# Designed miniproteins, single chains, continued (4): the designs that were tried, part 24

Each design is a single chain, and the fold is of that chain. pLDDT is the mean over its residues in the fold that is shown.

## One batch from the design tools (miniprotein)

Design m12809
Fold by ESMFold2-Fast:
Structure m12809 (fold): chain A 89 residues (1-89)
Amino acid sequence: AATTQTAVATHPAGNPVTVSRNTSGPNGSQMGEITTADGRAVLPAQTINPKHPLTLPAAQPPGVRAVDYSAMVEANSGKVFPVTAAVEE
């Protein structure tokens, strides 16, 4: 079954970053856009499958540094999705 949820991740420096809605289904998960606390887009919305993990875009906005969001959890499936993102204060 497909479900929709919202998740929140934290920056290593303690600043929260917000993720948009995540939807899980039989063919994988749809992840919403990940933004910084000041509204900068870090990762675009995309589909995550076991063979296609979430990755950073090739170019980062100014003031964005590397961050590991590997602890992000898909609540409806209990899966942890490895996420690499660049965010700076």
Scores: mean pLDDT 47

Design m12810
Fold by ESMFold2-Fast:
Structure m12810 (fold): chain A 96 residues (1-96)
Amino acid sequence: MEEKIRKLAEALKEAYSEEYGEDFSDLEINEDVQVVLNGVKYALAVLKKKAEEGDEKAKKILEKIMEKSGISEEELEKMAEEAEEVLEKKRQEALE
């Protein structure tokens, strides 16, 4: 599990930088696997939403990370869904 999550995080940072020309600043890769996992879920939620809105770069990133990490589409969708609730709470906090 941990090796897959770290590889996914690394692949996400690389693919995002390649497609958008900037780093995904909210994704931290450190020794705390839970911090890395939360960052990955957040990034996947953002990319999934962009891909659903027709962003071809987001779709390409998702394809690349699945190939590099070996994570299935179902696993990726589950992670994105789990992050969506956290993302909404953070958005509400920012409005205060």
Scores: mean pLDDT 72

Design m12811
Fold by ESMFold2-Fast:
Structure m12811 (fold): chain A 77 residues (1-77)
Amino acid sequence: SEVAKEYEKKAEELEEKGDYREAAKQYIKAATVYFSERNYKEAAEQLRKAAEAYEKVGDTSTAKALRGMARQLEEKA
């Protein structure tokens, strides 16, 4: 999806600037678009990237929850 790739690109730019929390939000938006397209593998990958970004800001609980959701999506792929 072009829309999902645009969100992913924005997230990568935010990570480069150190804005990890905002990057995570853009990765979650990308995941939502991929999920709506039934691209569960790519949706899971974006959720894992969001989890890594949350870990960088110390939000371990949110990161763990996002990784759990990614695992469930990978099982559907």
Scores: mean pLDDT 88

Design m12812
Fold by ESMFold2-Fast:
Structure m12812 (fold): chain A 81 residues (1-81)
Amino acid sequence: MLEADAAVQGTVTVDGETLPAGGALVGDTLYAGAVDQATGRAYRVTLTGVTVDGDTVTGSGTATNTETGEVVPASATLRRV
């Protein structure tokens, strides 16, 4: 089983909206889930080439809408839990 290097929580920006997010850092890739509470839309976020500075994890990549399959740009600033 692949285990996460760190659990992370914070915010992700998906198509210009800032959403609460939680996920896991695995190597240099961050996998996170985000939910827009106003619309109920859920996103899968994948960020590659993530930078870790102390407890702060930053990256950019894509978010996929779980209902429609639409892929949009995403960026995140998260903290290690």
Scores: mean pLDDT 77

Design m12813
Fold by ESMFold2-Fast:
Structure m12813 (fold): chain A 80 residues (1-80)
Amino acid sequence: SMEEKLIEEFLKKLKEVVPLSEEEVEKIREALLNRDAKTLAEELKKLGLNVDEENAKALIDAILNGNKIAEEMLLDGLKL
C-alpha cells in the first residue's frame, strides 16, 4: 500500500540517524500503521531521540500524508 511504502521510506531515513534492530523496526512500523503516537514516542526515546507524544503525532501525520518537508524538519529536530 502507499502507507506501507511511506513507512518503509521513513524507516530507511531513521536507520541513517540511529542503528535499528529488526525488532525495533517492527515496533516502530506497527506504531506508525496504528497511528500510535505514545508508542512511537516511547520507541524513539529508547533510540536516544528527543521525542514527546506531540512530536510523535506530528511525525506520524507528516509520514502518512507524504509530507516529506515536514517529515525531514521533524526528524532533524529529534536529534536535539
Scores: mean pLDDT 83

Design m12814
Fold by ESMFold2-Fast:
Structure m12814 (fold): chain A 89 residues (1-89)
Amino acid sequence: ATAEEIKEFYKSAYGIEIPEEIAKLMAELGKYKSPEEIKKKFGTDKSVISGKKLTPDNAVVTPENKVVGADDFFKAIEDDIEKWKKLFA
């Protein structure tokens, strides 16, 4: 998926507008995974932030190589947007 597709998806599905740099990084990382792939790669199919069970359409991989739910990921970014922008740059 392109950065534009990711931004439109999260805006439509979750009402969240994400920065362009973060959308580009998510597109590069191929953030959507099956629950089986998530569990195989990360040892868990739950968000490391909230513990919510992940689905292929709402799972994202952070630059820290952690798996989180989309809502949890964007809440963390909103809480410290400048720090996250530097991390993703």
Scores: mean pLDDT 62

Design m12815
Fold by ESMFold2-Fast:
Structure m12815 (fold): chain A 81 residues (1-81)
Amino acid sequence: ELEKEMEAAKNLSEEELKEIERAREEAEKAGDKERLETIEVHLEALRLLAEGRAEEALRLVTEAVAKKHKASKEEVERALK
């Protein structure tokens, strides 16, 4: 049953990826660069999570948010937890 639950989690991640990819296309059409960059980071983080690379996914999101807010990685990681 655990294996089926893991497979369901992967399917949910794939569905979430499709929804975010759709939002990315909408942002591209609108010319919203900030929204597009945010969506691209989210998409890459989900791909890394699907590959089991959770630490890299967290670093990617943390770095992108820190860059936007000029905050340290530690401050952003603390806020995300």
Scores: mean pLDDT 67

Design m12816
Fold by ESMFold2-Fast:
Structure m12816 (fold): chain A 67 residues (1-67)
Amino acid sequence: MEHVEKAKEALRAGRVDEAIVHLGKALEEDPYNLEGLEELRRLALELGYHTLAAMIEGTIQKIKEEQ
């Protein structure tokens, strides 16, 4: 949860590079955190980061297929 919140903070600040780092750390701690990933995807879309949102969606789909 902490790294998901840090990634959201980074996105709101326009720091996409930092958001990607925190996303990676969140996945290392909990690779099945679908709720956190979906919140990050929605925020990225809301802020206009369409490429990042598409990358997060790809990760969500991969996790769903593993469960």
Scores: mean pLDDT 79

Design m12817
Fold by ESMFold2-Fast:
Structure m12817 (fold): chain A 87 residues (1-87)
Amino acid sequence: SPIEEAIALLEEAIANVKSIEEAKEWLKRLLPALVRAAREAEAQGRHDLAALLISTGVNLKTAVEEEDLETFLEVARRALEELRRLV
């Protein structure tokens, strides 16, 4: 499912991202996956999950624009923990 794909990509990003340049490349894959997952969550009536997925994408993009690797990884880790609790 799109939700499971987004979770898997967040896990992979957390494990592999070691620089802001890598975070920028991973963001190109993460943003479309989070959008697809949010649409699936909305289709299921899961407004809480859809909001989390959308806000995660916004926060990851902001961290990349600010070139803040620590915040990017913190946002990804917190999102993963919350997604695992909601799914």
Scores: mean pLDDT 89

Design m12818
Fold by ESMFold2-Fast:
Structure m12818 (fold): chain A 64 residues (1-64)
Amino acid sequence: SMEELKKLEQELLDHVKEQQQKVEEAKSSPDYDKVKKEADELIKQKVAEKQKEAKEMLEKEREA
């Protein structure tokens, strides 16, 4: 469903925004590099997760 794909995209965008806010808040912290690395890793992981879910959803619709 196109609406389900849009929902996955919105969830990804919301997650990216949350991680970027954490990085901004940590800019003056001695932990900035660690927070940035963790945020980048979580964003990358979430992108892969949502792409996999979208692909599986499209494959199931095609096979059904």
Scores: mean pLDDT 80

Design m12819
Fold by ESMFold2-Fast:
Structure m12819 (fold): chain A 66 residues (1-66)
Amino acid sequence: MDPEAEVDRLLAEYPELIDRAVELIEQGKTLEEAVDELMRELQKRGVDYPRSLVRAALRRALAEKA
């Protein structure tokens, strides 16, 4: 498995969910709270990713916005 490719896929397939998680952090939520929300939304869509991968994707989105 390539973790970089999986992060790229998550960002490409679910940009609206990533944007929502970033907004939660901008509103004062912690990174872990945003990861929890993002994981919950992914599970509703029948998608299961490891927390470490979801956190990596969210950190990457935050870095690209800075």
Scores: mean pLDDT 80

Design m12820
Fold by ESMFold2-Fast:
Structure m12820 (fold): chain A 66 residues (1-66)
Amino acid sequence: VTRAEVEAALDAASGGAPTISREQAVAVLESLGVPREEAERELAVVSGGAPTLSREQFLLAADALL
């Protein structure tokens, strides 16, 4: 998986919004081949437990997992 593929999947899910919900972020990572457990764990760390993530937080999580 490339960064361009991650960004495309994020943009498709968020509609270009500055934030994405944790549930949407998990679904995006699962679509890219990340197991749900790993996606939920990493997203919880980068978000500090928040229900939403910024684009930068999502990309940080994706970089760590992919």
Scores: mean pLDDT 79

Design m12821
Fold by ESMFold2-Fast:
Structure m12821 (fold): chain A 91 residues (1-91)
Amino acid sequence: MILEDPLKRRLLELEIELSLATMQYSALKLEDLPEEELERLEELLERAQEALEELRRAVEDPSTSEEKIEELAEELERLLRELRRAIREAL
């Protein structure tokens, strides 16, 4: 059960948050936002997607330290926070 693995649960929660941000970004692309603002959101989204993939690989690799997994999770959480802030500012 995924809930019995705290790292897999945290990964799932971050995946859900990124998915929500991606849907919000897709909705904003239907608005007449400045190209510069769309490029900023797209860059943050790409960085978050890359960070999620790196975190997933680290969680799946039993040789990865808990410290490294925590660093990757914190970086992804930071990127998602910045992405959500940028989306709110665009609304």
Scores: mean pLDDT 79

Design m12822
Fold by ESMFold2-Fast:
Structure m12822 (fold): chain A 65 residues (1-65)
Amino acid sequence: SPSGAEILAALAARLRERGITDPSRAQLEEALDELRAEGVISDATRERLLAQDHDALREALAAFL
């Protein structure tokens, strides 16, 4: 399974390609759905990430954006 850092890096790369620097919850869900469809993450990983505090996820992603 990919590490948390690898998942955040992949998510941040997807958001950067779209010029997104402060993602909304809907934008995070969309990007995570795409990563899941591409086989980068599992459904369980997607659910776990989206269950986390949104502000904590945004702050973690800011380091990669």
Scores: mean pLDDT 79

Design m12823
Fold by ESMFold2-Fast:
Structure m12823 (fold): chain A 80 residues (1-80)
Amino acid sequence: SDAIKFVAANILLAGVDFEIDLAERTGDPEHLAAAREGVEILKEMIEKYFDKNSPKAKELMERVEELERRIDELEARLQA
C-alpha cells in the first residue's frame, strides 16, 4: 500500500540522515558514500511507486533535495 511505501521511505530517510551525521562527526567519507547511495534509492522509490503530484511524493522529494544539498556541502568540505 502507499502507506507502507511512505513508511519505508521515511525509514530510509532517517538512515540517510544518520549517515550524514556520522560523516559530520567522524570525517569518514564512507558515511557520505552510504548517504549518497540511500538518496539514489529514495529517488528511484519515489519515481517508481509515487504519483509525482501527490502530497506525499512532494514531501519526500523536498526532504531528499535537502539531504542531497547537505551531502554535497559536506563532501566539498571534506575534499577541499
Scores: mean pLDDT 84

Design m12824
Fold by ESMFold2-Fast:
Structure m12824 (fold): chain A 90 residues (1-90)
Amino acid sequence: DDEKLKREIEENRREARRLAEEAKEEIKKGGSVERVVGLLLRIVGLAVDNELLARQAKSEEVKRLAEEAAREALELAKEVVKFVKEEEEK
């Protein structure tokens, strides 16, 4: 059911964006870098989940959507890592 896969992909995209925001807010408030590492691992897990959804997709459209969502999750993780390092350089 590609419609169900599409909804799951979109939910994973929203969750990855939420986790990235939460990780940045944790650093902004002077919180735990260890907690941010845990949030980063969850974002990477969502990239894995979206790659697995891409393998389940029957249509090329939904497969591309899942692959794009996986790449977005990895880019969000990279952005959070950059943000943490830039805050440490201050």
Scores: mean pLDDT 87

Design m12825
Fold by ESMFold2-Fast:
Parts: structure tokens; sequence; C-alpha cells
Structure m12825 (fold): chain A 71 residues (1-71)
């Protein structure tokens, strides 16, 4: 579906951002979260479930970024 295609693009963009802006260790953590989110979205039955997965992913990535800034 077009929603899954858009999600795949968002995942690719997030990977590129992490590789450019985070330490290799933090980028690897983000990659693992993106892989997990992609699997969850593939199993999602509604757009609302997909949005919930994306919102949780954003919060977890933000926490990694804040930890890097504090270091």
Amino acid sequence: SSLLERFDRMIADARAWAAANLSPEAAARVDALLDEAREKVAKAKTPEEMVAVWKELQARIAAIYEAELAA
C-alpha cells in the first residue's frame, strides 16, 4: 500500500539522518529500532496502529539523541 511505501521512505530517511548525526553506537541503536518498527508496521491492520508505531519510534529516537547531546 502507499502508506507502507511512505513508511519505508521515512525509515530510510531516519537511517540516513542517524548515520550523519549520531555516533556509530547510537546510529546502530536507531537502526535496530527502525527494523523493529518496520516489522510492527508490516503487521499493523489500521492506519491508527501505524501512527502509534511511528510515534513510539520517534520518542525512542529522541531519547537517544538527547543522551548523545548530554554526553
Scores: mean pLDDT 83

Design m12826
Fold by ESMFold2-Fast:
Structure m12826 (fold): chain A 99 residues (1-99)
Amino acid sequence: NVAEESLKHLEEEAEKVKEEYKDDEDLNKGVELLLEAMKLQITSSTPEAQEKIRELLNEARKLFDKAGYSAGLEFDDLGTSDMSKLRARILIYKKPPPV
């Protein structure tokens, strides 16, 4: 299942970030919301899902801002037709972004 493979890679990436920043509650909460948004992005294309994704991303951004960070997503091989090869990276920058 292509969606399951993409979700697994995303969950692994989120887990790595949460471990690295385990003492930062706001950053960890932001990562959780970002993960939820990306799960919806991968599994659903409905207008309702798109609205929820936007809300989750906005909330995550506020949490990252509060923690003193900015965050982004980068996808390896974005534009490939093979969705199973997509790997999301969560990029964390201390404010001001970049270093």
Scores: mean pLDDT 70

Design m12827
Fold by ESMFold2-Fast:
Structure m12827 (fold): chain A 68 residues (1-68)
Amino acid sequence: SPLLEAVDAIRLKLIENNGKITKEEAEEIIEKYKEKVPALSAELERLLETKDVLTKEEVAAAIEAALG
């Protein structure tokens, strides 16, 4: 599942960065999964409109929103 792959990529970055994802890392995930998981990419793009760093909690909320 492309959604599970995207979620796993996010989870890996959160582990590597002690609970945070940078704007650059989030943009890389958006670019990679935009076609296959547009809902998650849209939610991440919304967060990046006001933030340069995303927390585990913010990313979890984006994933929940993308699932509907």
Scores: mean pLDDT 84

Design m12828
Fold by ESMFold2-Fast:
Structure m12828 (fold): chain A 66 residues (1-66)
Amino acid sequence: MSKEEAEKKAKEGAEKAAAGELDAQEGRDTVRNAIAGGSEAMQELGKGAVESGDGPGGRALGAAGM
């Protein structure tokens, strides 16, 4: 998977987390993709985590080790 593809998937996962639609597996995949995508993907993941708060997306990211 390319870094650009990983960054896109991390961004999509962060958007789902903000919307509360991210499940635990999608949270793990989003964290993995953010790591592969580098600092920009990690920044987008952080933004999504802040926006999701303690909602389902935030819990999914927490379960994934964020």
Scores: mean pLDDT 62

Design m12829
Fold by ESMFold2-Fast:
Structure m12829 (fold): chain A 60 residues (1-60)
Amino acid sequence: MSKIEQAIEKLRELKKTSSDFVQSMLDRVIEILSRETDEERALQMFENVVAAAKGLEAEE
């Protein structure tokens, strides 16, 4: 499995414990990542989204 595929799997796992709003955002990011061919850009996007989702979770 590529690093992008592993990132997508981690986002799918994060969706299982996320609010409806965060799930919607993660779905959008998964779609973008599935079309991304630049591994560095994909990993940066993954890191930013995970940080944002964890921030939203901590405020609930």
Scores: mean pLDDT 75

Design m12830
Fold by ESMFold2-Fast:
Structure m12830 (fold): chain A 82 residues (1-82)
Amino acid sequence: VERIRRLYEELLRAIEEGAPLEELERLLEELREEAEKLAPALRAAIAEVGPATRARMAAAQSDEERRAVYVEGMEALLALAG
């Protein structure tokens, strides 16, 4: 996951700096390759974290609480997928 995060941050920086299309396409291809490698880990993480996050979302009494639960669930998902 850290490699995907770094590639995404590099892509955003390249866009802001007006990098050539060829460089942007290279970064996008690397990001796609790393995402494909994480697909099995992401499926496993969703199966582990998804039910608990869904239950907490259903129990949440405010939009702010639901947002916090969602963020926590996403962080747990990324930690397990990496």
Scores: mean pLDDT 69

Design m12831
Fold by ESMFold2-Fast:
Structure m12831 (fold): chain A 100 residues (1-100)
Amino acid sequence: ETEEELIDALVDTLSSIAGLTREQAEELVKAAKEYEEAKTEEEKLKIFEEMKEKFKDRNPILALYFEGEIIQVKAKIEGEEAREKAREELAKLHEEIKAL
């Protein structure tokens, strides 16, 4: 398969599952590639923070998903003592998503 054929199939799939526009799905595919190439948790954190910022006004549900990923990556960077705080933050985020 060509990379373009794979991107088209993935864009169509993401648009169907998450209610994304084609443009938003293409941005997610690019971010996923950058994430796969990321070598550190700090690089992954930056990718999720950029994605949250891009989607916060355009797709609030997707922005909340990236907020969850940010909380988890920060807990990995800060170690076990941050895990309880991350659990509380994720529980609050879960209630926000559930209220939608």
Scores: mean pLDDT 72

Design m12832
Fold by ESMFold2-Fast:
Structure m12832 (fold): chain A 64 residues (1-64)
Amino acid sequence: SEEEIKRELLGESDEEKRRELAEKYGYDIENVIKAREEMLRAIALEEDPARHEAILREAIASIK
């Protein structure tokens, strides 16, 4: 599904694999990188793990 692909893109630490996935599914790699960086920063600042899923869902919604 689209959500699963976006979750994989956001979780991919390898820059080459991330670029290949974005190209394969038609996502802008710059938007993916931006969403991932914002997500990781927000997670690092959030002490409650229960809020991490909400942060991830926001990042998923930001990918176009």
Scores: mean pLDDT 83

Design m12833
Fold by ESMFold2-Fast:
Structure m12833 (fold): chain A 83 residues (1-83)
Amino acid sequence: SSVIQAVFDKELAEVLSALESAIRAPTVSREEALALLRQLGLSDRVLERVEARLKERGPTVSREELLAIVREAMEEVFRETSR
C-alpha cells in the first residue's frame, strides 16, 4: 500500500534526523549507537541487523556509515514484514 510506504518513509526520515541531531561527532561507538536506536523505539529485528553490521566494522563506526546501516536495516525489515 502506498499509504504504508509513506508512513514508513516518514518514520525512516524521523529516525535518521534524530540520529543526526544526537550524534555530533564524526564517529560513534557501537554501544552508544545501539542505545540511541533503542531509545528511538526501533524493533528488535532492526537492532539485530544493525548490531551484526556494526560488529563487522569494529568498536566504532562513522556517523555517515551508521546512518547508511540504519537506513538499509529498516528498509530490509520493512520489505520482509510488508509482504
Scores: mean pLDDT 82

Design m12834
Fold by ESMFold2-Fast:
Structure m12834 (fold): chain A 65 residues (1-65)
Amino acid sequence: SEEEAKRLAETLILHLRYLASQADPETRKKYLEKIEEIEKLYNDGVSVEELFAYGRKVLEEALKE
């Protein structure tokens, strides 16, 4: 739903902003670029399932560092 997609996007952005705040400048830039991609996906009206899959991939990559 629209509300679920919005809440998911906001949650993912908050997590990525926190990670960016703790990162060096080069890594921070990568997290900010991922935030812009999440915002674009949400604005393009992708499904909650697609947004969740993208967010999970991004967070898994961040945790592997």
Scores: mean pLDDT 78

Design m12835
Fold by ESMFold2-Fast:
Structure m12835 (fold): chain A 88 residues (1-88)
Amino acid sequence: SEIKQLEIELIAEALRLAGLEFEAKYRPEDLEKVYKELEENLKRTEEILEKLKKIAPGSELEKYAEKLVERQKKVLEEIKKKLEEKKK
């Protein structure tokens, strides 16, 4: 079903975010690469959220996607500040 497919995609994006957060902490030399991958991660998650709002409004899955988007935005802001501080 479309809902099950979106759930699988959303879980994949959550796992990608976890990996990117670890990379940002352990490999500061890769921050520019991690930032770009996080922008794509956020974009894909926002597309999933838009679909969930149409086909499963008020679902736990929609709420999870909203929380994931907020987490992604926060991590992107933190990395952006670190990149600006490095003057690179």
Scores: mean pLDDT 87

Design m12836
Fold by ESMFold2-Fast:
Structure m12836 (fold): chain A 68 residues (1-68)
Amino acid sequence: SMEEEIRRLVERAKEEAVELARQGKIKEAVKLIDETAEELRKLGASDKEVQEARFSLLEAMMKAALEA
């Protein structure tokens, strides 16, 4: 289902953004988050869902960067 595709995309993006942040690749992590937001829009996610996912991914990225 589209909901399953959205969930898997966000889960994958979170893992990759966290790993990039741990490596100090903050610009690459932010780019990945922005690209994920565009893919969510293509899958039909609402603006609210896209923004909530984007904020969640940015928060996870920042926490990983601070713990690196």
Scores: mean pLDDT 85

Design m12837
Fold by ESMFold2-Fast:
Structure m12837 (fold): chain A 91 residues (1-91)
Amino acid sequence: TVEELRRAAEKAGLDGEAVARAVEEIIRKYGEENVELAAPYALMVMMAESTEIYVTDLSEEEREAARREAVRRAAEVLRESAERVAAEKAA
């Protein structure tokens, strides 16, 4: 899971190490199985954000800021999705 999301982030032109660190923290809190089930949602966000950055006419500074924001959004979606999966299993 960590390696898969890191490589996906790198392919999307995002900071793979930042994504890997966020994924590791989320796994520690919610468990690897729940994060694996949530991973597709994070992949969709990384792909969508990468595409928007690619097609948008941004300055270099704006592009760097957008890449950092995309990593943050992907991590947030992964965390929220993993939490939802964990809650569904507990019900």
Scores: mean pLDDT 80

Design m12838
Fold by ESMFold2-Fast:
Structure m12838 (fold): chain A 71 residues (1-71)
Amino acid sequence: SGRDEIIQRVATYLDLIENGGPSSQQRAQQRLDDIFRRLGLDDDQRARLLAEARRLRDDMDRRLKDLVERS
């Protein structure tokens, strides 16, 4: 669904904010803010979306790392 795609993109931007260089962090933060504005999310909705994105990111990071490390 479109919501799942948005959560995946948010998860990607969170990864860039935590692990990227300064320019990547700034761009990712701007993209994240753009998503929140376009969707018209309040602070509670943003917090819930961020929590879902973090859980998805952690799951995907484990799966991707396992796949790459085993290859």
Scores: mean pLDDT 80

Design m12839
Fold by ESMFold2-Fast:
Parts: sequence; C-alpha cells; structure tokens
Structure m12839 (fold): chain A 88 residues (1-88)
Amino acid sequence: MKEEEELKEKNEKALKLMEEALKNSGPTLVVKVTAKEPEKEILDKILETAEKAVKEKSGLVAVIGAPEELYSDEEIEAKIAKFKENLA
C-alpha cells in the first residue's frame, strides 16, 4: 500500500523531469526500460538520468512497464549509460 503510493510518486516525478528535459533543445532519446521486481530501483535510475538530462539540456523519454520482456539489471544499466554517453 504505502510502497505502491511511493512508486507512483516516483514515476510521476520521473515523468515531470523528462517533460522538463524535452523542453530543452536537442535530440529526444527514448529509453525503453522494463522494470524487474521491484520497479522502485529502476525508477531511481531513470530519475537520476532524467535529472542529468535536464541539467545538460538534453531530451529524454523513458517507458516503464513495457511488455513482459524483462530486461536484466545490466541491460537497463547499459541503456542508461549509453544515453548518458550520447549526451557527452
């Protein structure tokens, strides 16, 4: 119950940061992230990346809860890292 509300709040915050990033000039990158259990950890990584995108004025969009094609933690990290490298 409480964790579910916190997860929702984090997801909403991530979306806000991504929307702010999209206002910036630059390429809009789509990061497809399928949450492993628990989703909270994946959301934290997305939030971190979104904050960096806003800071560097780059666009970012992440999709959470995609089809049941679960990505491993290493695959998620690779996608996020690749996005960050593209910004540099």
Scores: mean pLDDT 58

Design m12840
Fold by ESMFold2-Fast:
Structure m12840 (fold): chain A 71 residues (1-71)
Amino acid sequence: MKKAAEEATRLAREGASIKELADLLIKQGVPRSTVNKLVKQARELARQIEAQTGAPGDESGALAHLVRQYS
């Protein structure tokens, strides 16, 4: 999972979508059920950041952060 977290972080910095990160995690062997849960949590985190900052939330960055915590 650490390697998947590093790749997800790199792609998020390069402007990859949350879908591209989800596809990467599945390719790296993360179960689809886990990826779906992390995507949902990432969207919720991005929405909370939007509410606090008034700027659009970074769903891809939130997903990369969550994957890193699970590593």
Scores: mean pLDDT 76

Design m12841
Fold by ESMFold2-Fast:
Structure m12841 (fold): chain A 70 residues (1-70)
Amino acid sequence: SSKEITDLAGETMQQMAELLRAGDWEGAEKVLEEGKKKIEELSKKTGEPETAKLSIRSLEHAFERLRRSR
């Protein structure tokens, strides 16, 4: 369901933000890539590609914003 995708995106965002606050940019990037892969896999099973696409875009945008503010 779309809730599963958005819940996974929220957890990925939280983990990514915690690593970025700790200065672990490499770890944050790994969490982002793992989260994107899991969202894509879940999307294929649930048939909700647009929800997955928007969630992945939101995660990428947040990472880029935080990266540029350093």
Scores: mean pLDDT 82

Design m12842
Fold by ESMFold2-Fast:
Parts: structure tokens; sequence; C-alpha cells
Structure m12842 (fold): chain A 74 residues (1-74)
């Protein structure tokens, strides 16, 4: 869990708590997976986006969280 799709589904269901947890987990996994020169920058960016989704969901801003989640998907 913690993929953009899982976070998106939680947000679409209005489950902000689950979306925030998923986004927090995604950010942590991205940070831990930052290995190798090129991969590290991509993982750091993914972690930042996941943290922004988590913050929006924690703030109750479902619309912003959904938009960030869509932008996070490649």
Amino acid sequence: MGSGGDIRKALEAGDLEKAAEGARLAAENARQSSVGPGAAATSAHGADIAEEIARAAEAGDLKKALELSRQHEE
C-alpha cells in the first residue's frame, strides 16, 4: 500500500484518514528507496509529493489531495 492508485481510491471514497496514512507510507518508502545517483532524485521528489498529499488530506482538503494524487501518477 502507498501507491498513487491506493491513495487515489481512498480520496475518491472520502477516506481522508486512509489517504493520509497511505501517502505518509509512500513518502517513507520513497525516502528509504533512494539509492543510486539517478534514482535518489526521483525518489526524493516522490516523497515530497506524497507528503503534500498527506498534508492536504490531514487538513481535510479533499480536492487538493486528489489533484496532487493525480499529478503524482506518471
Scores: mean pLDDT 68

Design m12843
Fold by ESMFold2-Fast:
Structure m12843 (fold): chain A 108 residues (1-108)
Amino acid sequence: MKKATVKLKIEVDEPIYITVRATGKKSGKPAKVTAYLDGKKIAESEDGVVRVGFKPEDKGKTLTFVIESEDDEIEVEIIATNEKFQVIYSEKLTLKPGEVKEITIKKP
């Protein structure tokens, strides 16, 4: 089974929402996305999109997204918004199966 992993360390002292969208680059098919907070499963989607809340109390914890696709390249978009729906972080990535990408989200 082909899996890629995104690990986020969030260093923001306000409540935020993290949206992850993932699709197979060649097929255009939605990937399966599973979210974990310090190893505990908190969300799952087979439609290529998950949204999870991250609270100030969760600061220092690792938010992990496991992305499963049949494709050799997975297109991933990560968007963080605050409670006012303002985008505080946005990134687009292309991941290969077995790749682990680590990202730190800091206050701008």
Scores: mean pLDDT 83

Design m12844
Fold by ESMFold2-Fast:
Structure m12844 (fold): chain A 58 residues (1-58)
Amino acid sequence: SELAERAVAGHRAAAPEATDRQLASVGRAVPYQVQASKLPPGETLTFDNGRSFTNPPE
């Protein structure tokens, strides 16, 4: 699923400021945020929508 993560990361990098509002809109998905926060450090969670979240490695 590295492919999905790269696509999502690419979109974020391309428009960090403008994407803030879009991320807030999508961020309404509280269940995804909760699941992401429970991820082990350095792991990546892929959602049904093809979006990904990577926990910072510590």
Scores: mean pLDDT 52

